# Designed miniproteins, single chains, continued (5): the designs that were tried, part 95

Each design is a single chain, and the fold is of that chain. pLDDT is the mean over its residues in the fold that is shown.

## One batch from the design tools (miniprotein)

Design m19494
Fold by ESMFold2-Fast:
Structure m19494 (fold): chain A 67 residues (1-67)
Amino acid sequence: SAQVEKLKADLVKAVEANDDEAVYTIALRLITLGQVSSKVELGALLRSLGLSDEQVVRALKILETYA
C-alpha cells in the first residue's frame, strides 16, 4: 500500500539521519500494520531497503533500548 511504502521510505530517512525517536516510532507502526513480526524480519526489511549492516544493527539496537 502507499502508506506502507511511505513508512518504509521514512524509516530509511530516519536511520540515515540517526533520528532514534523516528526510527522507533516508524518501526513500531510497521509492526502494528503486520509488515514485520520479529527483529529478524525487521533486519531483513532494512537490508532489502539498501541499508548497510552497520545501519541495520544500529536500528535494531534502538528498538531494544526503547522496548
Scores: mean pLDDT 83

Design m19495
Fold by ESMFold2-Fast:
Structure m19495 (fold): chain A 81 residues (1-81)
Amino acid sequence: MKEEDVAMALIYRGIGDLLASKGKLEEAAELYEKAAKIAEEADKKVAAEALKNAAKVYRELGKYEKAEELEKKAEKLEEEA
């Protein structure tokens, strides 16, 4: 159910925020990507925000190409929302 998927995505995003605040950037990025994948069909805006959070963390890790890829995917999802 779409509502359940959005709820799960928000939980993964929240855990990602907590891990990022503790400096566990790679783990945070993985959870943000999971949140985006779960939300992708249910709520494109929630998915786009999760991808932007993952991209920010990848930039902090120096993974600029991955960050740009996720930012472009987020922009496309926002256009479709």
Scores: mean pLDDT 83

Design m19496
Fold by ESMFold2-Fast:
Structure m19496 (fold): chain A 89 residues (1-89)
Amino acid sequence: KEELLKLVEEFIKHGRLALETGDREAAEKAAEYARKLGLSEELIEAFLEAVEAGDREAARAKLLELEREIAEKLRELAEELAREEEEAE
């Protein structure tokens, strides 16, 4: 899923930029990609609030939780692809 990987790349890129710089536009872009990935709206809103407040530690914690949610979704997809590969061979 090339689209899924691109959404993940853009989310990480903008999320990390927002965390490093406090840039609200980068945080809003990260939120947009997180929503497209189907991540928790509560975590997305908490991340945006932390960035807006300049709370770097809270923003980092919420970004890590969003990254964990992505990792779980990617793991499930990798397991599905591995099963299909085994069945095809």
Scores: mean pLDDT 78

Design m19497
Fold by ESMFold2-Fast:
Structure m19497 (fold): chain A 55 residues (1-55)
Amino acid sequence: QYDEDIALYEYGLEQARKMAENVPELAPVAKLAEQAMTENIERLRQGKEAADAAA
C-alpha cells in the first residue's frame, strides 16, 4: 500500500512541475502542491520504515 501511495504522489509531483512550466500563471499553486506532495511522500516513507521495523 505504501509503495502505491508514494508512486501516486510522485506522479502528481511530476505533473505539478509540468503544469508550472507550461502555465506560468499557475506556478504559485503548483509550488504549493509540490510542497504538499513532497511532505506526504516523506510521511509515507517514515510510516513504511516504522511498519518494517515493527515486523
Scores: mean pLDDT 77

Design m19498
Fold by ESMFold2-Fast:
Structure m19498 (fold): chain A 79 residues (1-79)
Amino acid sequence: AEPTVIFAAADVPPVGSEEQAREAARALGESPTMKEVFGEPVELEVLGYTLGPNFAVIVARDRTRPDVDVVILAPSALA
């Protein structure tokens, strides 16, 4: 099984669209949180997303480390 890391909403903007999901993944990859977890900024590619009334769930992958999948729990822009 691929390693999966789950990040809370605090480091990402609200998500209500595919473009906002990509922006949230980019913002997380450049965040202090990713520098603490991986030792460096990470370039995340969005694999998929699901929009809920209160939260958006984004699945992203490190472009340089295909064994690392990141699940992002972001606030919903639809809330």
Scores: mean pLDDT 71

Design m19499
Fold by ESMFold2-Fast:
Structure m19499 (fold): chain A 82 residues (1-82)
Amino acid sequence: AANAYLEAGKIYEQLGNKEEAAKAYEKAGDVFAKLGNFTEAEKAYLRAIILYQEIGNEEEAAKVAEKAKAVLQPHKAVLDPD
């Protein structure tokens, strides 16, 4: 599932469909996060954020950034117990 969304994102980028690519990478991040693959989730979310920023969709970029922060929160809590 996650790999299918990553591949879709790459194809949409090649076609110049940056909005659809961003959506595909965001979904890949969601699936990786669900599976506990937080490193891959972060990478997918970062790609989505960059693509949303490139098309000027700052609101969606901010939402994905907050989602990525939430995914990283468990790891940060291990390093900073406050």
Scores: mean pLDDT 76

Design m19500
Fold by ESMFold2-Fast:
Structure m19500 (fold): chain A 120 residues (1-120)
Amino acid sequence: SLVLTESGGGTVAEGGSVTLSSKVSGPYENIFLFSWWRERPGQPLQFVASISGSGEKVRIAPEYAGRVTISYDKSKKTFYLDMKDLQREDTATYYSVAYVIDEDGTLRIVFGEGVQLTVV
């Protein structure tokens, strides 16, 4: 019922900036937490950043502090991950993840399909 559609990946120059987007289809209001994770070749899935459904609580993993920002635009139903000072090590598949509480109080976790970022 809820689907995340990612965009904004592709090939980007080292030292540049990128905005990754995740558009929500379905009941946006049921998302209590939204996060971005990444998977690098040969590495486990790594947490990058999260934002509460209210927008009031933001968490950025320490290794990205100062160069990563997470935000959302409620009118566009879109979550953003802004990354600056890109390095080759930022080459990864990035996944948006929504944490949803259904009307019955059941936790559901929804993953996007992943967006590829290649830094050259």
Scores: mean pLDDT 86

Design m19501
Fold by ESMFold2-Fast:
Structure m19501 (fold): chain A 87 residues (1-87)
Amino acid sequence: AEEEARKYLEQAEKALDAGNYDEFIENLRKALRYADQIEDPEVRKELYERILDLANRGAAKAEADGDWDTAVRFTLLAIEAVSALNA
């Protein structure tokens, strides 16, 4: 679970750098799914914080590109990550 979450976070970051928003959100959703399976609360929190950071960075980049629909999608994922952090 942890190894998979970290792998998908790395893939998401590369996709964001490449401007591939669909690949980015898919990899972030996979990272979140694997992070949810982690029993260590400190590791889980670290991964949720990283997912939140990437989702916010994605939303800001999409907004700068004028892609409001994509920015909303990333903002909703950021809200999911915040909810997970506060659970």
Scores: mean pLDDT 83

Design m19502
Fold by ESMFold2-Fast:
Structure m19502 (fold): chain A 67 residues (1-67)
Amino acid sequence: SAEERATEARLEELRREVEELVRRLVELQEQARRNPADRERLEKQARELAERVQELLEEIARLEEAR
């Protein structure tokens, strides 16, 4: 159905966003390791991204259960 296709498209979008944010999280952690002067700022950004990833994973789980 159109609703099933919309849910599938949303799940794909959310999974891609998670993959992108996880890549950025790894990059921030690597930058924090190389640049001690920027560590506090980069670690704060990493925490914010990790929280966003958790929210998206919970949204994905909820949508998958609704299928």
Scores: mean pLDDT 86

Design m19504
Fold by ESMFold2-Fast:
Structure m19504 (fold): chain A 55 residues (1-55)
Amino acid sequence: SAEMEEEVEKALRAAEENPEMPLEVLLALTRHELRQLGFSEEEIEEILRRIKERL
């Protein structure tokens, strides 16, 4: 969905702007943010999968 794609792009920008940030930290922060935004656990795992594929 467009909303999921926007969150993937947001996380990738955060990684580019914080190259020293460990991937584990980026993914943990992203997971927390997505839960606060109301995404389901299934949607969160799909978003995180897409982020990992593009890094």
Scores: mean pLDDT 85

Design m19505
Fold by ESMFold2-Fast:
Structure m19505 (fold): chain A 98 residues (1-98)
Amino acid sequence: SRVEELKARIEELARAHDETGEPAGVSTVEELEHLEMALKADEIAKEVGGGVIISVGLGPEGKLVASVSHDDAAKAEEAAERIREELPELEAIYVSTR
């Protein structure tokens, strides 16, 4: 499962850190999940197109959230709907038009 894959990556990073003393840039499950969700969000933004901006970050209570912005409300909503389908682990999705 995804959680088991992330755990395996954390173990790999911990071993690399022990060998070199340099972190691989990710040290926790939360950091790995953030990076993977950010990459997925970037894919969605490219698929929706038109200059959609999608940001994944920490929201209240340390849970991952997404922010979606576009000048067209319909495009922002399309991107948000795709995020909801592909990244259901997100605590919340914030949609804005501008």
Scores: mean pLDDT 67

Design m19506
Fold by ESMFold2-Fast:
Structure m19506 (fold): chain A 70 residues (1-70)
Amino acid sequence: MVKERALELAREASRLAQEYVAALEAGDEERAAALEERLRELERELLELAKQLSDEERQEVLRAAFEPLL
């Protein structure tokens, strides 16, 4: 359950991260700021959930969340 929830949040963060990059490229400062704030909130919740996961599970979740930004 915890891993499933963390993966759901990671997928949402990944999607928002892609939208954030697109907003930056478009020069949409308001949209970028709103997306950045939401991403920070998701990151905080995701990191708290990740503390309850094994090292392997934690790596899987973090990769899913941040890979599109790398």
Scores: mean pLDDT 76

Design m19507
Fold by ESMFold2-Fast:
Structure m19507 (fold): chain A 115 residues (1-115)
Amino acid sequence: MKEMLDRIKELVVDYLVEKGLLTPEEAQLILESGVLSLPGESPARRVALTFLRILTGPQPDEVVRKELDSLGVPEDLKNELIELNERIRNGEPVSEEEILSVMDRVVAFARSLEA
């Protein structure tokens, strides 16, 4: 479990740096210290960091759904996130491509909040 969660965390953090939602220094801080809340957090960054938290700290589906509902996440994206959370929680294999595909949709939604 821990090794899979660490891999997912690294993958998502690196992706957020690539998309300009995190600096390399912020990414290093998150990876080393576990800090998931940063000064000057925009709506896009808040959504992205919430997604990272969900993937690296899997919770019951009802808890995840409530968190995503509070952020106004669309139903289709919520269902994908809940399914991914359930698979991770159950120790099921999740590919890098599956995680990045969902992250693309998360980033697109997050950026729509700043339009």
Scores: mean pLDDT 74

Design m19508
Fold by ESMFold2-Fast:
Structure m19508 (fold): chain A 52 residues (1-52)
Amino acid sequence: SRAEALERAKALARRIHALSLAGADPAEVARLQAELAAYLREHGLPSEAAVF
């Protein structure tokens, strides 16, 4: 459902944020950001779904 897709997108956004704070490899962070962007496009979700 859309609600479940939004929840998954927010979970991925939180993971990306946590990895950035932990000093993770920039290439890994960029890969996950691309994955999130693809997920948002695939499910017709707004980019704002990633701001949490």
Scores: mean pLDDT 78

Design m19509
Fold by ESMFold2-Fast:
Structure m19509 (fold): chain A 59 residues (1-59)
Amino acid sequence: MDEKLFKEMKKIATKLTGDEELGEKLAKEVLELAKKHGQDKETALEETRASAEVIAQHM
């Protein structure tokens, strides 16, 4: 498992949403999708940021 990637994804999601638990949950979901589809680290980080921004705008 790419623990460093997960940590970076969680940090981005937490910073954008303002909620650490929500950020961790989002990072886990995006990482699972990235692993399932063989996506690279850059794509996983971009998807995390985009999803977190959408959530933050609607909270």
Scores: mean pLDDT 79

Design m19510
Fold by ESMFold2-Fast:
Structure m19510 (fold): chain A 56 residues (1-56)
Amino acid sequence: MSVRELAEIVGKALGVSAESVIAALRTSPVTQRALLREAEKAGVGEAARELAEKLR
């Protein structure tokens, strides 16, 4: 999946914009870990991990 598609999937599950998801994953390791944890709880942990790998 593309970065945009993954960000949209995670954003919809968390109730935030795709841009907010990308910003959180790029901000700091602490913010990235917090977002990944919330995504896992929301059932989109795989999509969030894939997105984080593509954004490195």
Scores: mean pLDDT 81

Design m19511
Fold by ESMFold2-Fast:
Structure m19511 (fold): chain A 82 residues (1-82)
Amino acid sequence: SDEELKEEALEYLQKAGVLIAVEAPEATETLKQIQEAIKALENGDIESAIKYLEEALKLAREAGLERAAEYIEKALELLKKI
């Protein structure tokens, strides 16, 4: 269901956010994009959440945050099924 996809995506985004906050606290813009995506998702704005996560994924990859990028990518794949 759409609710299950959204819940699983939120779990991946929480994992990405915690990982960045602990391992790369200087990646403030990447973390900000993830936080905005979570907020959009909680408000039912899937389209905006996807846009924020596409930017977060780009920033995470540019910063070499490979594990965080994997979690963001997984969340994106789930949200694109909605």
Scores: mean pLDDT 88

Design m19512
Fold by ESMFold2-Fast:
Structure m19512 (fold): chain A 45 residues (1-45)
Amino acid sequence: MEEVGREALELIEKARRELSKNNTPEAQKKYREAVKKARDLALEA
């Protein structure tokens, strides 16, 4: 799916926003999801 890369980047951006808001638990959750999707993309590349 072409959207997988976009989803990973969006999750990373959301994690950054949560960190900026001092919302660490949500940021960690978003980072886990983003990392997993980014790893899948890296394996395809």
Scores: mean pLDDT 72

Design m19513
Fold by ESMFold2-Fast:
Structure m19513 (fold): chain A 97 residues (1-97)
Amino acid sequence: DIDKEVEELKEVLDRVEKADPSKRELVELLKKALELLKEAAKTGDAQGFIDRMRNELGLSLEEQKEVVSALLYLAQTHNKQKILDTVLEIDDLLESS
């Protein structure tokens, strides 16, 4: 269940912020990206995720790649397979753009 995986990673991010309050802005950005990723996973619209990172989150291409890299790391280290599969598709598309 993608909804459950997203909520579990948000809990991980809450613990990261509690341990290091200097990461608050990064944590909030990654939580927003997880919500966009959840919609991409449900719709199969990886390009929509990229467009929304650019247009709604205001991220440059470099910042988009940093967010995707962070999400890959989180999904791999916490065994979130549905998030991982979706992020890998987004990563491939972003590198080809």
Scores: mean pLDDT 87

Design m19514
Fold by ESMFold2-Fast:
Structure m19514 (fold): chain A 60 residues (1-60)
Amino acid sequence: MSMAEKAGEAARVAAEDVEKGAELAVRDLGLSPEQARRAAEIAAKDESLGAAYMLSLASR
């Protein structure tokens, strides 16, 4: 599964449940808990923006 697919799934989950989306971002994308929480909060308001933000952090 590509990083983009992982970011999309984490953002989708975060839009429904911020805590679960943040957990997926830590587990699947390797984000820090702080980065994952910020990204999940963004995804809850704008799923596509949250996915892009998660991907940008994971791609470093």
Scores: mean pLDDT 82

Design m19515
Fold by ESMFold2-Fast:
Structure m19515 (fold): chain A 73 residues (1-73)
Amino acid sequence: MEEARRLLREAREAALAGDEAAVAELLERLRPLLEADPSALELLREAQRELAEALVERGELSREEAEEALAAL
């Protein structure tokens, strides 16, 4: 869980900085860690929700796109 939390924090910071490539890379590194620990799924959902809100606030993602992404959670 510690590594997953660190990667989620880095992904959030990258998203706030507008570095979409870094966000994608960090989320890809998170995938195997989350698959190994089902309890981390809720943490992933929270991170995805916060990333979507940050992107909407920055104008990089529409509210409709964010709602569609969050509906998959």
Scores: mean pLDDT 69

Design m19516
Fold by ESMFold2-Fast:
Parts: C-alpha cells; sequence; structure tokens
Structure m19516 (fold): chain A 60 residues (1-60)
C-alpha cells in the first residue's frame, strides 16, 4: 500500500541504507519492511531508503 507521510523529527542515520531525513520532509511510503520500518522515497531528492515508522506521520 502506497501513501504520503511527513517526517516528524530529524531521523538519525545509523546505516548507509537509511535516508537522511529532516523534520517537515515529505516522503512516499512504498512498502512496509517490518513492524518498525518502511521503505520510502524522499519526494524532494527522489532517493529511496529505509525510515523508522515512529518518525513518520501519514497524510491523506
Amino acid sequence: MKFKAIVKAPVPQSSPEELTLRAGDEVEVLEEVDENWYKVKNLKTGKEGYAPKSYLEKVE
């Protein structure tokens, strides 16, 4: 299921596969990886990577 989300707070990058995200960035959620992680695309940069679910707020 695909949807848009807003980043609620800066995401600390713990691996190279995670996106560098800032508060207020818009992302498209592409898929749910597991209970804690989404695969997302940063709509400003076009880059894809992993983001923690707890840092994202779904928008409709």
Scores: mean pLDDT 75

Design m19517
Fold by ESMFold2-Fast:
Structure m19517 (fold): chain A 103 residues (1-103)
Amino acid sequence: MELSMSAPQVQVDANGVIELVTVVKVKAEKPHEFEIEVYIDGEKAEYRASEPTFNENGVAYIAVTIYVPDELAGKTVKVTIKVTDKDTGEVLTGEVEVYIPEP
């Protein structure tokens, strides 16, 4: 299994919540269920994930929206996404640094 992440894009919703939006690409055999865990600077983060969409090459695309605590505004943080294949138990980790703008 192989994993890559798009560079996260920062969004602020209508309620002032800071969100990071990224796409996780996982190359796996079909059909598979994935467990996703998200961490910011080693602390577990709340997130929303889309259902995987698979292309003809067996790549799964998962859109992940990560909810950023307000206290991280103005800081550069490390985002870690762990993807576990629930059928095989294989774990892949993607990491990226992202600057969280002040609102």
Scores: mean pLDDT 77

Design m19518
Fold by ESMFold2-Fast:
Formats: structure tokens, C-alpha cells, sequence
Structure m19518 (fold): chain A 62 residues (1-62)
């Protein structure tokens, strides 16, 4: 019920924040396309979003 809804909204908020961070990193990477550190960080954030989306899917399944 209420707790599930709260957790879903919290996960959505976290995903939106991560998308914002990815957009910022992509802008930085556009200035330095060969930067391995920025590429690695971008990959980590993309993997974090995938994990959050999996958690969201599990909550919907119950």
C-alpha cells in the first residue's frame, strides 16, 4: 500500500537525478571525447540507473 508507493516515488526521484548527472557528464565528455575517467563514470551511472529500474520493476511485480 502506502509504503510501496513511497518507495516507487523515491526510486523515480533517484532515477531522474541520475539522468541529470549523466546529461552533465555527456556535456563534459563532448569537450574531451577520449577522457577514460569520464567514460568510466558515465558507465557506472548508467549501470546504477539499470539497477534502480530493476528494483522498480520488482516492486510492480510484488
Amino acid sequence: GSEKRKKILELIGEILRLIGEIEDLRRELKKDPENEELKARLKELEEEIKKKMEELKELEKE
Scores: mean pLDDT 83

Design m19519
Fold by ESMFold2-Fast:
Structure m19519 (fold): chain A 75 residues (1-75)
Amino acid sequence: VSKELVDKVAEIFVEHGIDRTKARVLARALIEAYLAGREPILPENRQAVADTLGVSLEQLDAAIEAARAFLEKEL
């Protein structure tokens, strides 16, 4: 996973209200999960992840969908 790709996905998460440092960690996890064909966050963990990131579930879901759309376009 390239630093450039991580930085671009992290900016999408920042635009959705996620702190930049946490956005970078989430971006790496999402890119690795996307390339492996798996979910980055298990359904039962979504609320806990949203709480940890300081966002609502709706914001987290919107951020992940925007990042996935970006990855589908670039990859």
Scores: mean pLDDT 80

Design m19520
Fold by ESMFold2-Fast:
Structure m19520 (fold): chain A 68 residues (1-68)
Amino acid sequence: TASTEAAKKIVEAGKNGKKAIATLSSGDVYEVDGNNPAQAIGAALAVIGDEPEKVVVKIDGEETVFEA
């Protein structure tokens, strides 16, 4: 699903010390600073729980779009 793939991308960014910004189709935005693995996991779980139809994840200026 879009939320599962986006969640994986957020966790991967956190593991690599990179800042990630996830924007949900609801308009909610989750930022991860890359220095807090717990924050990355929390953001990923929130994205999965919200069951968004679309998620845009931005890492180091690169945007990836995930759609259900």
Scores: mean pLDDT 77

Design m19521
Fold by ESMFold2-Fast:
Structure m19521 (fold): chain A 92 residues (1-92)
Amino acid sequence: GSSAAQLLVDTKRQAEALGATATISLEGDEVVLTISGADEATRQLLLDTARQLESLGAKAEVSEEGDKLVLRVSGLTPESQIGLVLHDIGEE
């Protein structure tokens, strides 16, 4: 299944509910979730999401880029990446 893609969509929605701005983009074979306006709760959410993605067999890294948090995910299939883009984040 596309559990990793669903987890990324859910994480974006939760970050936005916490008042942050979140975007998902594709960079080659990686899915990148970028969050601006993150507080400690949003940072913890990304760390928990990265751990869950790794337990599902994906590779996930969380980094800080200035005032933004970035989650990079690799090991997803092209079909899962396309499904994430076509999902139109927030509708299912």
Scores: mean pLDDT 73

Design m19522
Fold by ESMFold2-Fast:
Structure m19522 (fold): chain A 83 residues (1-83)
Amino acid sequence: MKEIPQASEKTKEAVLRLLKILDELELSSETVARIIGILLRGLAEDEPPEKTLEEIVEVIKEESEEKAKEFRERGLKALKELE
């Protein structure tokens, strides 16, 4: 069988937890679209969840520093619970 490269279970679970936090932040559609691109790349390339989180924080910062700070604090806590 041809093994299709798949993200690790840890990366998949991290993405799902980050998506829940993002849903609660009520971000603009433009910011959400950019974040979806980052999440899809992270899954496809099995990137470390911490790297994906920091890239998302930078995107949210362009819209709101307060929302970026909340996402980072909640996201880091969620990722620590997966360790």
Scores: mean pLDDT 76

Design m19523
Fold by ESMFold2-Fast:
Structure m19523 (fold): chain A 112 residues (1-112)
Amino acid sequence: SLGAEFDRAAVELQELAKKIDLRLVLGAPLHSDEAIRAALEFYRALIEAMKAGVEKLELGFPLHPIDAPDEVAVEQYRRGAELLRQAAKEKKKEIRYVDSPEAEAALDEMRA
């Protein structure tokens, strides 16, 4: 099931996250199967990037209200997945992507 695949990816991500410096600001709501599939694709891309040797990862996307349409979540997660796949292909050790001032502030608080 989609939920079981999501849970499996989340467990694998938690184990890998213990070995790297990981900070994520993701505020898009997950209200549909399409949004959940996009998030699953993102987490799988994140797992592959970490396995490829990424040691530090900071991703900050714009925060969205709980009633934001699913298309916002789908776009955010697919963009993140593509960025992670490109970084893994290029064997980058550090990834930083921040596209909003609010996300930048949230990442700064995580570092304090």
Scores: mean pLDDT 76

Design m19524
Fold by ESMFold2-Fast:
Structure m19524 (fold): chain A 65 residues (1-65)
Amino acid sequence: MVPELTARDDAELAELHHRVGELYFAQGDYEAAIGHYEAALALDPDHEEAKANLARARERLAALR
């Protein structure tokens, strides 16, 4: 890990949002999970896991309504 030029990297922030989204998804809070997955993809659109999890969270929320 490089101590400089990485703390505010968009890819690192995207990974943080993705992890927080996973925690909300595990708790059944799909609205909060969606928000964090969307933030992750806004910062890193190549984050395939966040993209897949966002789609799943949206489906769960739509079914719950």
Scores: mean pLDDT 77

Design m19525
Fold by ESMFold2-Fast:
Structure m19525 (fold): chain A 64 residues (1-64)
Amino acid sequence: SKEEAIKKAEEGLKKAEEALKNAKTPAQRLVAEHGLKEARETLEKVKKAKTDEEAEKYAREAGL
């Protein structure tokens, strides 16, 4: 469902934020910043999805 896809995307965003906080090197920070950007974009797409199927598609494309 769209609600479950949103929940998964929000959890993914939380994990991406934690990865950025734990980044200790410039390389790790760059990877974490990229992951955070992707997580935010996924959550936005899922929230704007007009159907459950479209929301689930965006979640699957993000590996959720």
Scores: mean pLDDT 82

Design m19526
Fold by ESMFold2-Fast:
Structure m19526 (fold): chain A 87 residues (1-87)
Amino acid sequence: SEELEREVLRALGDIYDYLGKKLFEQGNYEEAAKWYDKAAELYVQAGDFEGASRAYENAAIAYEKLGDKQTAENWRKKAEEYRKLAE
């Protein structure tokens, strides 16, 4: 059941990541960043650290598009942390 729960969380993370991507493509960087952040949290809960790292990196890129360098740097640090954890 825990494995099925993780699969559901990962699938929901994929949906949120896709929403973030579509908003980013439309130039809605603020909403894109929010959905990427939510996707990353779901990936972390699912134990998908590679997915989490990618979602945090995408959030960082969206924050850079908004001119928020500090927030972008913070999300890149999280992406790097989860990338190392994923190995």
Scores: mean pLDDT 88

Design m19527
Fold by ESMFold2-Fast:
Order: sequence, then structure tokens, then C-alpha cells
Structure m19527 (fold): chain A 68 residues (1-68)
Amino acid sequence: MLKYVTDEERKRVEEAVRKIAAERGLPATPELIQDALVALDNYKADRPDEEITDERIEEIVRAVVGRH
């Protein structure tokens, strides 16, 4: 269950997963999207005062997609 990820950040993660998965010839599955959302949620849990940039979201998503 997501605790810290906002609705706007969720949209950005979903868009980043679709883009990066397509670049690698992978389907943007619900599991892949959920793994990326959980990774961002965990990142924010450890860093509550950090502003989440699009570059940070892309970095996290690339790491998650790279494991699949």
C-alpha cells in the first residue's frame, strides 16, 4: 500500500514506466508499474523533506525496469 506517493507522482511514474518499458521492448505491466510505485514510496519514506523531481522518478523507474 502506498503511503507517501501523491496522485501527481503516481501519474508521472506510470508515464515513465510506459516510456522506459517501450524503449526496452517490454510491456508496461500492472506489476511493473506497482514495483516502480513501491520503490518511489520507499524512497520518500527515507527522505520526507526531499522534493521529488522528474529526473528522480526516471532514475527510480529505470532501476526497476532494468530488473525485469
Scores: mean pLDDT 81

Design m19528
Fold by ESMFold2-Fast:
Structure m19528 (fold): chain A 62 residues (1-62)
Amino acid sequence: EEKVITPEEARKLIEEAYKKGLISKEDYERFKQILDDYEKNKTPENKRKFAEAVKEILEKLK
């Protein structure tokens, strides 16, 4: 079943992907901004963007 990934876990995944060279510095900064926006304002749009960013990072970490 689907697991809920916390913002703190997402942050660690973003850092892991960047350290492995799987995302560019520009993408790293963009993902960090998405995470920050989600934590400050949990609108449906920000929640969707957060979920999409997490999926992208998890796919790259496979």
Scores: mean pLDDT 79

Design m19529
Fold by ESMFold2-Fast:
Structure m19529 (fold): chain A 59 residues (1-59)
Amino acid sequence: DAEIAADPNDADAYVRLGKELMKQGRYQEAARYYHRALQLDPNNKEAWEGLRESGLKMQ
């Protein structure tokens, strides 16, 4: 993703990457990217929802 490479502080770019990993069943990796998005923007609701969902899928 060129956007992530150009702006590594873009929380929305990490949320989009997490969503793609969720579609691929790569829940542990998705959780790491959602966590990174929350480190950049702790009020990002989509990142919080993604992190919660990825955690549930890892059970």
Scores: mean pLDDT 75

Design m19530
Fold by ESMFold2-Fast:
Structure m19530 (fold): chain A 60 residues (1-60)
Amino acid sequence: SPVEEEIKKLREKVEEARREAEELARKSTDPRRAELLLGVAEGVERLAEWTIKRLKEVEK
């Protein structure tokens, strides 16, 4: 279904953003910047999970 394709694309984009944030955090010498980057990655993952759950409920 179109919703399943959008969920897949959303997951791929979230995974890409998480990996990019982790790479930037790993290369950062400032622990405060690293913590902020990891926090953003976690926040985006939580929002994506919540959104996906709601999308599945609406499709059904």
Scores: mean pLDDT 78

